# Designed miniproteins, single chains: the designs that were tried, part 20

Each design is a single chain, and the fold is of that chain. pLDDT is the mean over its residues in the fold that is shown.

## One batch from the design tools (miniprotein)

Design m670
Fold by ESMFold2-Fast:
Structure m670 (fold): chain A 77 residues (1-77)
Amino acid sequence: MPEALKAMQDLPDRAIAQMILREAEEAVANLDSHPRERVEKLLETAEAALRLYGDALSPEERARLEAAVRALREHLE
């Protein structure tokens, strides 16, 4: 499990998923400012959050997280 998700284990699933969604969207907005290793770690964390906590998100929030994951993957290609 990504270290960032371990740090949030005391929070409700929805709160964890929303925090990761915000971090992923912020990273997508600032891709040129992040080193590749940071983007790779954020992608791993966002994919894990979708898998573990995606069902706690609204359909709109889940779609936003899926879009952020796609954008992070495209940046790394």
Scores: mean pLDDT 79

Design m671
Fold by ESMFold2-Fast:
Structure m671 (fold): chain A 85 residues (1-85)
Amino acid sequence: GEKGVKSIESLKKYIEENKDNPYLPYVAALAARDFREEAERAAKQGDEKTAEAYRLAAEGMEAVAKGDVETGLELLDEAIEILRE
């Protein structure tokens, strides 16, 4: 949905503006947890597309938490694309 798209876009902007911030891995790890919880909620409601999008967003944030910002941003873009379908 539109709210999910805006949340991921805001997070993407934060990551792009904070690549050198030593707190970025911690913020990313927390966001990954939140996206995993959203994916589980969507799956329980039968919304498989939204669940897949949030799973990709969680994987993206897990990549950022490990220092792979490029892969993380690519996965967030894929999540946005799914949510816009």
Scores: mean pLDDT 86

Design m672
Fold by ESMFold2-Fast:
Structure m672 (fold): chain A 80 residues (1-80)
Amino acid sequence: MSKQEILDEAFERAEKKADEIVEKLKNGEITRRQAIQEAFKFAEEIEKWLLDKGMSEEGAKIVAEQARLLILDKIREALK
């Protein structure tokens, strides 16, 4: 897998996870607090996955933070 393919997959996974969290939130299956907790947990999981793919610790942390912000932004937009 190329570096670009790893990044594309990381953000595709983040977008899919954001959509799943938003659907659960809209259906009343989870609270806003639980949605935020799922976003943080996913960011930790994606960081570990990126490290396993050979990404640097600094790079994996940055990408995980961007993935978390993407999910949190979609949660915020869904609650407007």
Scores: mean pLDDT 85

Design m673
Fold by ESMFold2-Fast:
Structure m673 (fold): chain A 84 residues (1-84)
Amino acid sequence: ELEEIKEKALSLAGGLAESSEKAAKALAKIDEEKAKEFEEIAKEAEEAKKEAEEDISKAEEQLKRVEELYKKARELVEEIEKKL
């Protein structure tokens, strides 16, 4: 069901954008490079949300995009944890 996929994409994209923005803000004083990487993830997540919101036929594609972005965010968190 495309409607269900769209809702999931919007929810995950919104959550990722918000959490990535918070991470970037927290890291800005500690690790500028990682802060920029989280800023890019937040921007891509917002773009994915907008694409899914405007065109339901893209919902499945944008859901996959957001899942890839979540994977990148997790890898960044693990890398930062090693530096703490």
Scores: mean pLDDT 82

Design m674
Fold by ESMFold2-Fast:
Structure m674 (fold): chain A 94 residues (1-94)
Amino acid sequence: SAELRREILAAIAFLRHLISEETDPRLRAVLEEAVARLEAALRDGASAEQVIALLDETRRRVREVLGDSPLGRALLAALDSFRARFREIAAKEA
């Protein structure tokens, strides 16, 4: 859907912005993998549920690198916000 495509592009733009500001190579690698997987999801016509699964894996990897740090909590909150929007799209497409 056009809504799903727009939200994936918004998530990619957000993650690319974080990559441009990030100096931790472990966190950069996690974010770069997330961007690559979201770009593949766009090309392959992935469902909102598949995108949610990608965000859930990214969320786990962010937690592994940053733990319960303030930056980790802020980034997880941002990912949870995107996840909620994709969940809303999935509910409308059901």
Scores: mean pLDDT 85

Design m675
Fold by ESMFold2-Fast:
Structure m675 (fold): chain A 74 residues (1-74)
Amino acid sequence: AKELIEKAEKLVLEAVASKDPKEQKKLASEGLKLAKKAVKESETKEDILKAIGVAIASIGLLYEAGLKLGEPMK
C-alpha cells in the first residue's frame, strides 16, 4: 500500500512539473489509478488519508489539463 502511495505521489509531482497538458493528463490519470488502488489496499487510516489526498490532487490536475485542452463543457 505505501509503495503505491509513493508511486502515485511521484506521478502527481511529475504532472505538476509538466508544461504539456496532454502529458499532465496522462501522468495525473496514472497517479489517480494508483491512488485509488492504494485506498482499497490500505489497512491504516493514515495511509487511506494519504491515498485520498493524492487522488484529490490527481483529479484537480486532470480538470486543469482538460480546461487547457479546450474540452467542451457538457
Scores: mean pLDDT 77

Design m676
Fold by ESMFold2-Fast:
Structure m676 (fold): chain A 68 residues (1-68)
Amino acid sequence: SELEQIADEIVISLVNKDEKGAIAALDKLLKSGMDKENLENALKGTAEKAKELGLDKVAEYAEKKLAE
């Protein structure tokens, strides 16, 4: 599914420390029509993982979108 492809793009970008790719994949997720609860959980999980990996720009972006 499209959501599975987006989730894979987020994971691959984070593992490769591709901040631009991770942010682009998050933008796809935000446009996907995912329900608010699942979207908030995905943004929180991405922010936590990005912080763990030292990808501060990805974490900040996800947290900003979570606060909106």
Scores: mean pLDDT 85

Design m677
Fold by ESMFold2-Fast:
Structure m677 (fold): chain A 87 residues (1-87)
Amino acid sequence: MVRAVFKVTAKEDVDAREIVDAALSVPGVRSAEIYVNGELVAREGEGRTLKKGETAYVVVDLDSPEHAEAVAEALRKVPGIEKVELL
């Protein structure tokens, strides 16, 4: 199991639970959590709205590093997400 961190920027208000759900939809993802300014703002089943212009860090546990790009693609498909960067 490996940990991957993605930096995401919201171009409009986004339900952070949709970002968690998108990450968890990828085969090989075991967990997904979202952090803003070091504080947990969303996890499976729970989350707040990410505001326009906020930068968040999506922390995912993966079975294999090969799944990281599939997570990035899933996150880019979430409405209101402007940019996704694998760190």
Scores: mean pLDDT 84

Design m678
Fold by ESMFold2-Fast:
Structure m678 (fold): chain A 77 residues (1-77)
Amino acid sequence: SMAVEEGRRLAEEAEELSRKALELMKDPEKREEGLEMLKETIERLKEASERSPEAGRVIAEREGELVREAMARATAA
């Protein structure tokens, strides 16, 4: 269904954003940009889990772990 496919796309987009956010946070000048990207990632993970509970939930939960780790680094730095 379109809902399942849309959820999967959102989860994949969240995965890409989380990786970019982690890379940006390694650069002091880009830390704030990374934080904004994390906020977008969190919202996309939420949408992915809502639209694709059977397929996207596991992916979204895994990406949530990465987002939490990145947020912890941003808070510490």
Scores: mean pLDDT 68

Design m679
Fold by ESMFold2-Fast:
Order: structure tokens, then C-alpha cells, then sequence
Structure m679 (fold): chain A 111 residues (1-111)
């Protein structure tokens, strides 16, 4: 799970133009470091509540052994509920959690 979250956070941050956050994600070695990248990303998009929601969702994901579509949508809904009218936060949450689900599914088929 940690490797999938690290890659997804890096790709999402890069797509948003947050080059420093993408670099922090790529170099992250611990769950706490990834949670802080998620917090900073959410905060840049939606302020403190967006940061908190993104950090909490990523922490929950890191404690999971598997991800399916239902889990992915639940995490997206949790983050977007912090700022429902923020399209950038909505796109970032969708991109992040769908990428983790995709990477997890690909690893299961190709391992």
C-alpha cells in the first residue's frame, strides 16, 4: 500500500503543478511523511479543512490491505465533502484514489 500511495501522491501533485510536493512524495519513506504531503496538498487546494480531510483519508488508506471501487469512492466522498464546490479538490481526490486503486489492481494481476 505505501508504494502505491507514494506514487499516486507524486503523480497527483505533479499534475497540479506542485513540484515540491511531488518531490516530497517521491522521497517519502514513512506513512507519516506521505500523510504530511497529503495534508499540504489538501491545504493548498482548500485550506485547513481540505488538508485535514486529505490527510485523514490517506491515513485510512495506508491502514488498508486492499482497495476496491467502493473504498475508492468512499475516500473520494470523504475528501470532497470537506469542500463540495471545490472542483480542483474534487479532481485531485479522484485522481489520487483512483490511481491507488488502479496500481493495486495491476499488481494483483501481474504478480
Amino acid sequence: MLDYVRKALAETAEALGYKELAEKARNAKTEEELIEVAREMGEKLSGPEGGRAMAEAVRELLNMDSVDSDTMFALIDRVTSADPNNKKLNLAAFGLFSTVARLYAEARVNS
Scores: mean pLDDT 82

Design m680
Fold by ESMFold2-Fast:
Structure m680 (fold): chain A 68 residues (1-68)
Amino acid sequence: MDPEEKLTYEQAKEYIRKKLKEAGISLDEETIDNIARDIAEFGWSVKEVDSIVKMIKIGKEEGANPPV
């Protein structure tokens, strides 16, 4: 994968799933699909995906949206 080029939907979905698994983050398939679609739509690269995964991890650790 070229880290400087924009990801397609398929590339974004594969890459984000790998990064989430490496980070120990569990998201449902629909959430992963939505993020991958946004990445492809906005033309983000692997650098943006790395940032998104890091932000998701931070948000989960901080309990940004506690269940009711």
Scores: mean pLDDT 72

Design m681
Fold by ESMFold2-Fast:
Structure m681 (fold): chain A 75 residues (1-75)
Amino acid sequence: AMTITKFEQEGDKIVVRATGFSDSAVLSVYDQNGNLVAQNTFKAGYGGLTFPLPGPGTYTAVITDNGVTSAAATL
């Protein structure tokens, strides 16, 4: 199963880690208004995304692989 294993603020950046995807997956991070603020694609297995903190607020991370979407994680 696809799992977001880490989603937290570390200093001036947000760090996301995920596992359990196959082929390639898309990790997307949205702000509290549903706007896409960060996205990356990964090969099978383990992946992550590190990006500058856009500002204060609530963020949601979701991983999608071959039309299947993980449970959302919230920061």
Scores: mean pLDDT 75

Design m682
Fold by ESMFold2-Fast:
Structure m682 (fold): chain A 85 residues (1-85)
Amino acid sequence: MVKEIAEEAARLRAEAAEQHGILAELAQADAEGLERFKAEAEKRGVEYEVGEYTTAEGQTVRFIVPVEKAEEARRAIEEVRAALA
């Protein structure tokens, strides 16, 4: 559901910032970085949504979230991130 997707996105962003860093950078990457992530996600059959939010500093941050349950969503994103590393 929409609320669950929003909560999952927030959780993934917080975890990426603290534990991974790279996932947060991928989600905020320039258009080319985002397109590379999308291509890898499609190759791996990962379903996702693209969202965005504005930071207190006025920066727009984009994030990618699979539409499935939290644990599977996180694993799918980590696999795509690893493929782009």
Scores: mean pLDDT 55

Design m683
Fold by ESMFold2-Fast:
Structure m683 (fold): chain A 88 residues (1-88)
Amino acid sequence: SEFEELKEEMLLQLYRAFESREKAGIKVTPEMVKLMIDTITQALLTELRAKGNEELAQQVRKFKEEMLSLSVDEIIKMAKEVYERYLG
């Protein structure tokens, strides 16, 4: 589905942001992960709203809320699994 593709794209962007900081020697905090999720989802929501795609925007909002309810370790694990599948 269109939402599943966007979900994978969001998780891929999140893992790339995480890995980039780790490679730079920056310790990634829970607050940084929450900010990354907020930034990625807000950019997409702005685009979807501009295009009038309210149904997809609601799915992205729900995904954001679900992600923000998870532990940082669970979030990074999910993002890493998508990233590794994309490389393999």
Scores: mean pLDDT 86

Design m684
Fold by ESMFold2-Fast:
Structure m684 (fold): chain A 94 residues (1-94)
Amino acid sequence: MLSEEERERRRERAREIGRQAGLPEEVIERVAERVAASDDIVEMLREVVFPVLAQLTGVPEEELTPELLRALLERLGVEEEDIERFLAMFEKML
């Protein structure tokens, strides 16, 4: 149930995440548009967060720990409920 307001909020969040990770503005805008097009919030967070985590930590996605993921998502202002859902999906992939 994505409204235009929700899509814009997702673009803003992606921009915040990208800026905190030190990504170029061009990359941030591409990520923001992709995230705004997604209807699944967990898949959206995965599409945004994994590339940002890999870039920020220098660690491949498969080497990211749940603890590191939680700390970074909290720093980026992601809601705790969304963090829990994202971590549950991450554990399913292990």
Scores: mean pLDDT 64

Design m685
Fold by ESMFold2-Fast:
Structure m685 (fold): chain A 81 residues (1-81)
Amino acid sequence: MEEALKAIKEMEDAINAGDVDRVKELIPQGEELAKKAEEEGRYDVAAALYETIANGYRMLGDQEKADEYEKKAKELREKAR
């Protein structure tokens, strides 16, 4: 849980700062943590990570990946119920 919360905060901080290079560096780490959380059945954590990753891609202008991860997060939110 600690690593996921840290990654979410670091990505949110970078997005809020407009730090494009930092967002690019953090996305792969976020993707690995999201997959791990999903494999562990922690769908709420995985959804939060994918939502943050989608915001990162949206900031980078990659609307296709942003939409993909947003959809993934929505599906995981439904599983977390």
Scores: mean pLDDT 84

Design m686
Fold by ESMFold2-Fast:
Structure m686 (fold): chain A 74 residues (1-74)
Amino acid sequence: MSVEEIKNALLGKNISDVKSILESLGGEFIEERYENGVRIVTGTVPDSDGRLLKVKVYGGIWDGIVYKVELEEV
């Protein structure tokens, strides 16, 4: 799975579903934080080459809809 495919799997989803989506992608949920009205979920997802990517997902302040996904190689 590419970085773009991982982002597309998460963008526009409800942030409460992110843990289940990460697990369905073969990844792991690490933590959820609530800061200044924003929900932030951190986890990991393997790419198609088996490299582990750290994923940080931001939920909007209104409906908790994911508006931003950041990926970083670990």
Scores: mean pLDDT 80

Design m687
Fold by ESMFold2-Fast:
Structure m687 (fold): chain A 111 residues (1-111)
Amino acid sequence: MAGELARKGAELAEEGARRAREAAERGDARGAAEGGELANEGGRLAAIGSSHNRKGVLYGTAAAMAGSGGNHMGRLAEEGRMDPRLGAEHAARGAEAAAEAARLAAEAAEK
């Protein structure tokens, strides 16, 4: 039960990372930010799914933070407060970090 939620969170974060990277390759800060937002949601689900495992909660929380940071950087670029390509790259890297951390949270949830 809990492990299934953590696994779904990891899958969602991986999808977010893929979308953010594809958007960053074309300089789309908005698309990269949306990928970061999806990775944040995936990390949050992974943390919830691993709630009885301390390492899983820490990895899931780190994943949510990385995805949130990526979303924030992409949004700053969308608003013209940062170079669009640089913001998109930071968003993609944040989403990718979120996917890796969410994967570790899912592994911890399996015990």
Scores: mean pLDDT 86

Design m688
Fold by ESMFold2-Fast:
Structure m688 (fold): chain A 124 residues (1-124)
Amino acid sequence: MLTKDDLVVFVSSPNTSEEDLQKAGETAKKLHEEGIKVGLLAEEGAKYLDSIRDYIDFGMEYSKDMPLEEAITMFLELVQTEYSFKRAVLVPVDPSLRPELEAAAPKVSERIGIPVEVADLDSL
């Protein structure tokens, strides 16, 4: 169960479909209405829909040449300077990102000192 102590981070790529972006926007709106903080971590060239922009508290773009683990770590460290959260939940907007996020999450968790987990968009 998500709580107000959680940070939910949508991770998007240039290959993310408009349908998946729309689902992410609907989920971000629901989380925002529940008072849960929402982040967007987008690879350079990723499509951005106005529907998600209105519900994003924190956003960062990363280079495709940057390892995803490093991009996530930098983003979460940046958010920690402005907001205290107890757990980060990474959500692949593009389902193809899931294996890379699952591999990165435990390493990022070790680096930032708080739990980092991966959840499917449809499970939120």
Scores: mean pLDDT 81

Design m689
Fold by ESMFold2-Fast:
Structure m689 (fold): chain A 108 residues (1-108)
Amino acid sequence: SEELLELVERLIETLREAVREGLRNNSLEGLEEAARLADEAVALLRASDDEELRSYILELEVIRGLALIGLGVLKTLKIESQPLSERLRELLEEARELLERIRELLEE
């Protein structure tokens, strides 16, 4: 489905922006949520028999890995975490909505 591929590409872009924002702002909560959403996206795409959808798994795993590295740095070096910015909250909410829409289309 063209719609499904577009939603996956949009999710990847949104998660990439969320990780960038989380790293820039030292947001432990934001990086944890971005990593969780990327992991859920990987699980959904792995359950699919669509080779084009599965081609996005590596990029999502890289995004998840970067979020986890950022979390490791913040926790290990005891860097003070900042609250979620409005922009980061909006990005994470958009990612959740995109992920839910992808899930719905995959169940059809």
Scores: mean pLDDT 89

Design m690
Fold by ESMFold2-Fast:
Structure m690 (fold): chain A 101 residues (1-101)
Amino acid sequence: MEEEKKKEREEEINRIGDLFLPLVLRSPDAELTREVLNLIIEKLKKGEITVEQAREYIDRLEALNDRYTAEWEAATSPEERQRVLERYRADLEEIKKEIEK
């Protein structure tokens, strides 16, 4: 069981590694996205979060990128686009705070 959990953790770290670049490139805030992804990897390596929790965080990041793309495309003014970016950053910071606990 312990060896299986370690292997599953290593496989998830590798999966996150493969998703790292596309997640950062799809994000309007590359720096914050890198910080969040590195935090997930660090917590997973230390066993401070489970593989299931790491998967849930990555799914939330993908959903946030999808929502941002849709809201950005729907925005009709620079002011609306600024609000979309501010909401994205606020939501990403909230995810970061949840992981830090």
Scores: mean pLDDT 85

Design m691
Fold by ESMFold2-Fast:
Structure m691 (fold): chain A 82 residues (1-82)
Amino acid sequence: DLEEQMRRLGEVLRELRERAGLSQREVAERLGVSQSTVSAWERGEIFPTIEQLRRLAELLGVSVHELLERAGLLDLMGFLFD
């Protein structure tokens, strides 16, 4: 279920952000998005684009692969390996 996967990704993003010592505002400023967008990502209300996921992973000090694997998003990886 995509909605459940979005929620899991949001939980992983929040955990990694808090571990990095970053506020939602700081993440928003670094990525050029609104704080409400970061909040919506962490709640699983909006799914980041592939480019946004790449920049999030880089900012949070993980690979995109690790980020998606922790979120249970192996299905999204399939589109990158066609």
Scores: mean pLDDT 80

Design m692
Fold by ESMFold2-Fast:
Structure m692 (fold): chain A 79 residues (1-79)
Amino acid sequence: MQEKLEQLEEMGKRIAEQLGDKEGEKLFKEAFEIIKKSNLSDEEKLLLIQDVIEALRAGLEELEKKLEELKKRKKELEA
């Protein structure tokens, strides 16, 4: 499970690099940190990270939207 999380992190970084978007990389890292520090199961963390990667591929607006959703849920995820 930890290996899968590391692979998804690397995949997200590569996608951000290919888009040439430093802001996208920053937002992806913030979203990944929230998910990584959450009390969710490994399976739920993998699903959320995949959603964030899909949002990154769709564009900055979708990534910002996903990050805002995660920030709103941060209190619940860390509880």
Scores: mean pLDDT 74

Design m693
Fold by ESMFold2-Fast:
Structure m693 (fold): chain A 96 residues (1-96)
Amino acid sequence: MLSREELMEQVELLEKQIKEFKEYVEKFIKENKVPEEVKKEIEKKIKELEEKLKEVKELIENNAPREEIEAKLKELLEKGRELGKLVAEALEKAKA
C-alpha cells in the first residue's frame, strides 16, 4: 500500500496533468468553433474535476480513512473520463 506521502505525490501529479489538460482544452476551444452549450459543459466538468481534486487533497491532509480517500479518487477519475469523452465528441463534430 502507498504511504500518505506517496499518495499526496500521486495527487500532485494528477493536479499537474489536470492543469495541462485544461490548457489544452482552452486552446482547442479558442482554435475551433465549439458551440456555446458544449463550451459551457466542458467548463462545468473542468470545475467539478478541480473541486474533486481539492476534496481529495483535504482528505489526505486531514488523515481521513484510506477508504474515503480511494472513493474520492475514483470519483475524480470517473469525472476525468466524462470530460475526456465530451472533448473527444466536440473534436469529432469540429472536424465535420
Scores: mean pLDDT 78

Design m694
Fold by ESMFold2-Fast:
Structure m694 (fold): chain A 120 residues (1-120)
Amino acid sequence: DLTIGDFMVALILIGNPRATREEVIAELQSLGYSEREAREIVDRMIRRGWLVVQPDGSLVFGPAAPAELRELRERIEAARKQGIPVLEVLEELYSGRLRETLLKAHLGTLTPEDVRAALS
């Protein structure tokens, strides 16, 4: 099952396609995840083959990545080419807690309580 943390990692990588494992972990911590939680999310995605570590240390989506994460990337890339804000893509694709959490992360308004709720 996909978690909100998995979508957060996807958004970070879409925004920074050359990000290393440690850079993604640091960005998750900036969003309110603990170091342990951030490492567990990223390392789980690597173990599942959803992310692949390249020879230069950067992370890319692997062929085993769920369709939802690949579709998010494709929709954001298409929106950027058309001048559509990422915010509108997130509002269209998602609902409920996932939408609310991703919108707060994008706007920089995410709280530690939002992160705790996303983990339950």
Scores: mean pLDDT 82

Design m695
Fold by ESMFold2-Fast:
Order: sequence, then C-alpha cells, then structure tokens
Structure m695 (fold): chain A 93 residues (1-93)
Amino acid sequence: SAEEFIRERAREIRAMLEKEGLSLEETKEILEDTIKHGGPNSKKLAQVIKQALDFLDGKKFSDQQLQDLVDQINAIQQTLQKLAQQAAALEAQ
C-alpha cells in the first residue's frame, strides 16, 4: 500500500540519519532551513523527506497526497539508482 511504502522508506531515512548522529529535531531544522533557503532541487528533495518523516510521526495525509509522495520517492530512488549504475559502469571501464 502507499502508506506501507512511505512508512518503510521513512524508517530507512530515519535509521540512516540516526546512524550519522542526527536527532529528529536537528534533522527537522536542517530540512526546514533547506526548504526556506535551498536551491529549487534541494527544496523539492527536502520537502519529500520532511513529508515522509511527518507521515511516520503521525501527520494525516489525503490519499492524493500519499500517492504524490509515493511517486516523488520512486522518482528520487530511480534517479539515484541510475546514477549508481552509471558510476559502476564508468569504474568498470
């Protein structure tokens, strides 16, 4: 489901941030600062991460908002996977 997908991705992001020694409060401050002052691409990424973490923390989203968030997370993951594949292909050459 959309809810399960977002919850799993948000937990992975949260675990990654905790591994780097970032608290939820520090993460929220960084994301809010990026949304206010970052470049257009950084703002979009920070908004997606913040929405996923807000959902995990119990914020209520409409079905349309959940679908939009799933689509945005999938697009980001596909872009990252493509970049990783390109980097691996260049290293193999």
Scores: mean pLDDT 79

Design m696
Fold by ESMFold2-Fast:
Structure m696 (fold): chain A 74 residues (1-74)
Amino acid sequence: SSKSEELMTEATLGMMEIVYSVSKKTKSVQEGKKIIEKTMKKHLSKTKNEKIKEKFTKEVNKILKELNKEEKKQ
């Protein structure tokens, strides 16, 4: 609900900042994707709420999809 949506939004913003930092430091989108996937698995293993876990996974996958689009533009 609204509390879950707020937590998901904060997680999404945090992941976007990580993605931008990684992409800025790395020359390869593929390396950035591996770091994001590893970070996602680490966070999911610590998550107690299955609904938040599922929503977080969907948001991370959305970010990975956008990175794939940027790689194709390069």
Scores: mean pLDDT 63

Design m697
Fold by ESMFold2-Fast:
Structure m697 (fold): chain A 70 residues (1-70)
Amino acid sequence: MDLSGIRDPRLREAAERLAAAVAAGDAEAMDHAVTQIILLRPTPEEARILARLVEGSPLEAAVRAALLAL
């Protein structure tokens, strides 16, 4: 999991929560984590890094759409 491009520790924490929620299949936790990420106003590059975090998960399309619609 490559979070090296994420400088904001709050955004990194939200990204780690997103990854854990995706692994658990927890839709509520994923929605919460994505909302926190959006509120932290990631740059387009940070949003791309976050989209890669969910690659290969069953919820990749939904999470990717939310992150890249910034």
Scores: mean pLDDT 73

Design m698
Fold by ESMFold2-Fast:
Structure m698 (fold): chain A 85 residues (1-85)
Amino acid sequence: MSPEEAAEAAAEAAKRAVEAGHTDLVLAQLEGLRAYVENDTSLSPEVKEKILKLIDEAIAYAKAGDADGMAKALKEALTLYAESL
């Protein structure tokens, strides 16, 4: 599975969870991902800042009930993170 395919699958699963009313679970998972990325010392500061911004955008969309916006931002964050490993 390519990093992009894995990121798309994860984003689609999160989108379906929000659509099913599990927004609190998705928010907890996004906050966990944010903490994980923030503590990853292998990332350059520039890449880390960009990934964290995308996660923050996904959190904002999830809080607004925008499952599509959340999924797009999450896919971009996960793809960039995978490409940075």
Scores: mean pLDDT 85

Design m699
Fold by ESMFold2-Fast:
Structure m699 (fold): chain A 68 residues (1-68)
Amino acid sequence: SHAEAVEKIMEVFQEAGRKIREETDKEKQIEIAKEAEKRAVEIANSHNDPRLAAFARAMGEKEIEEIR
């Protein structure tokens, strides 16, 4: 369901945020954020939800921008 996909995507970014806070290397923090975006987009695509995929990309890009 859409709600289950949203929950999974939120969990992906919540866990990525935790890992980013434990990491001191900005390049590694960016790679963690990129992997989270990739995973979140895969979840959205598995649910055939292009709006959710766009949202997942936006969340990932925001995380990368905040690290910079």
Scores: mean pLDDT 85

Design m700
Fold by ESMFold2-Fast:
Structure m700 (fold): chain A 65 residues (1-65)
Amino acid sequence: MMEEKIEELYKRLEELGDVTPAEVARIMKELGFSDDVIAQVVYEMLTRGSRFSAEEVVEIVKKIL
């Protein structure tokens, strides 16, 4: 179940190209990630920068899970 959510997240982020923490938070919420996980991912993103690739976001999500 979590692996399927991560794959769907990657597909949606790849379609957008470079994404902001706000866009990632919205998509993760739509896909049913917990608010605690979303908050941790957004925090980590904000410490690294303002624009991210799908690969960078998925790496952060996997690190937090």
Scores: mean pLDDT 82

Design m701
Fold by ESMFold2-Fast:
Structure m701 (fold): chain A 91 residues (1-91)
Amino acid sequence: STVGLVAENERGEVVLARSYPVEDKEAIREDVELALDAAEKNGEELYFTISGEPKDAEEMAKLIEEVAAEKGFKAEVVERRGGTIRLRIHL
């Protein structure tokens, strides 16, 4: 099973687009951390769009929320529709 992840800045520019095996939590964490570090450097918010089976999408959303919290950022669920979850990350 795989989950898709797209990260966009406030202008809608795609900064990350990748699919992951759901068990590959380390790769997901690393890519999310890199995207958050770049956003912090640029002083901009990030939007993550997760797509997959509902359970897998929820697990990825939880992981992104955990990584954001570890960096002192707030993750907000903006949208949740049929295996698609959109998160806004506030710096």
Scores: mean pLDDT 86

Design m702
Fold by ESMFold2-Fast:
Structure m702 (fold): chain A 99 residues (1-99)
Amino acid sequence: MSAEELLKKGKEALEQGNYDEAIKYFREAIEKDPSKKAEFYVLMAEAYAKQGKVDEALKYAREAIKLDPKNKEIVLRVAQTLIKAGKLDEAIKLVNEAL
């Protein structure tokens, strides 16, 4: 399975609420295409945030920001996911740390 196919499977699992399966596919996608590591870390952070695993979500969000620190879209995507998960204070903290 290619990195693109793994990304597709991961997004399908994320949409279905199968967050652990989504994270597994995104990890395998990083192994196939490490050049897109920042994007896959954002997707993993979104999956962890939807599970309510805030510490893991913040960890992968910060790693994604380190890989692409000028990409404000990364910060906004994870912050929006944290807000939808009811983690407003954590979303505000992430935005303040990154901007």
Scores: mean pLDDT 80

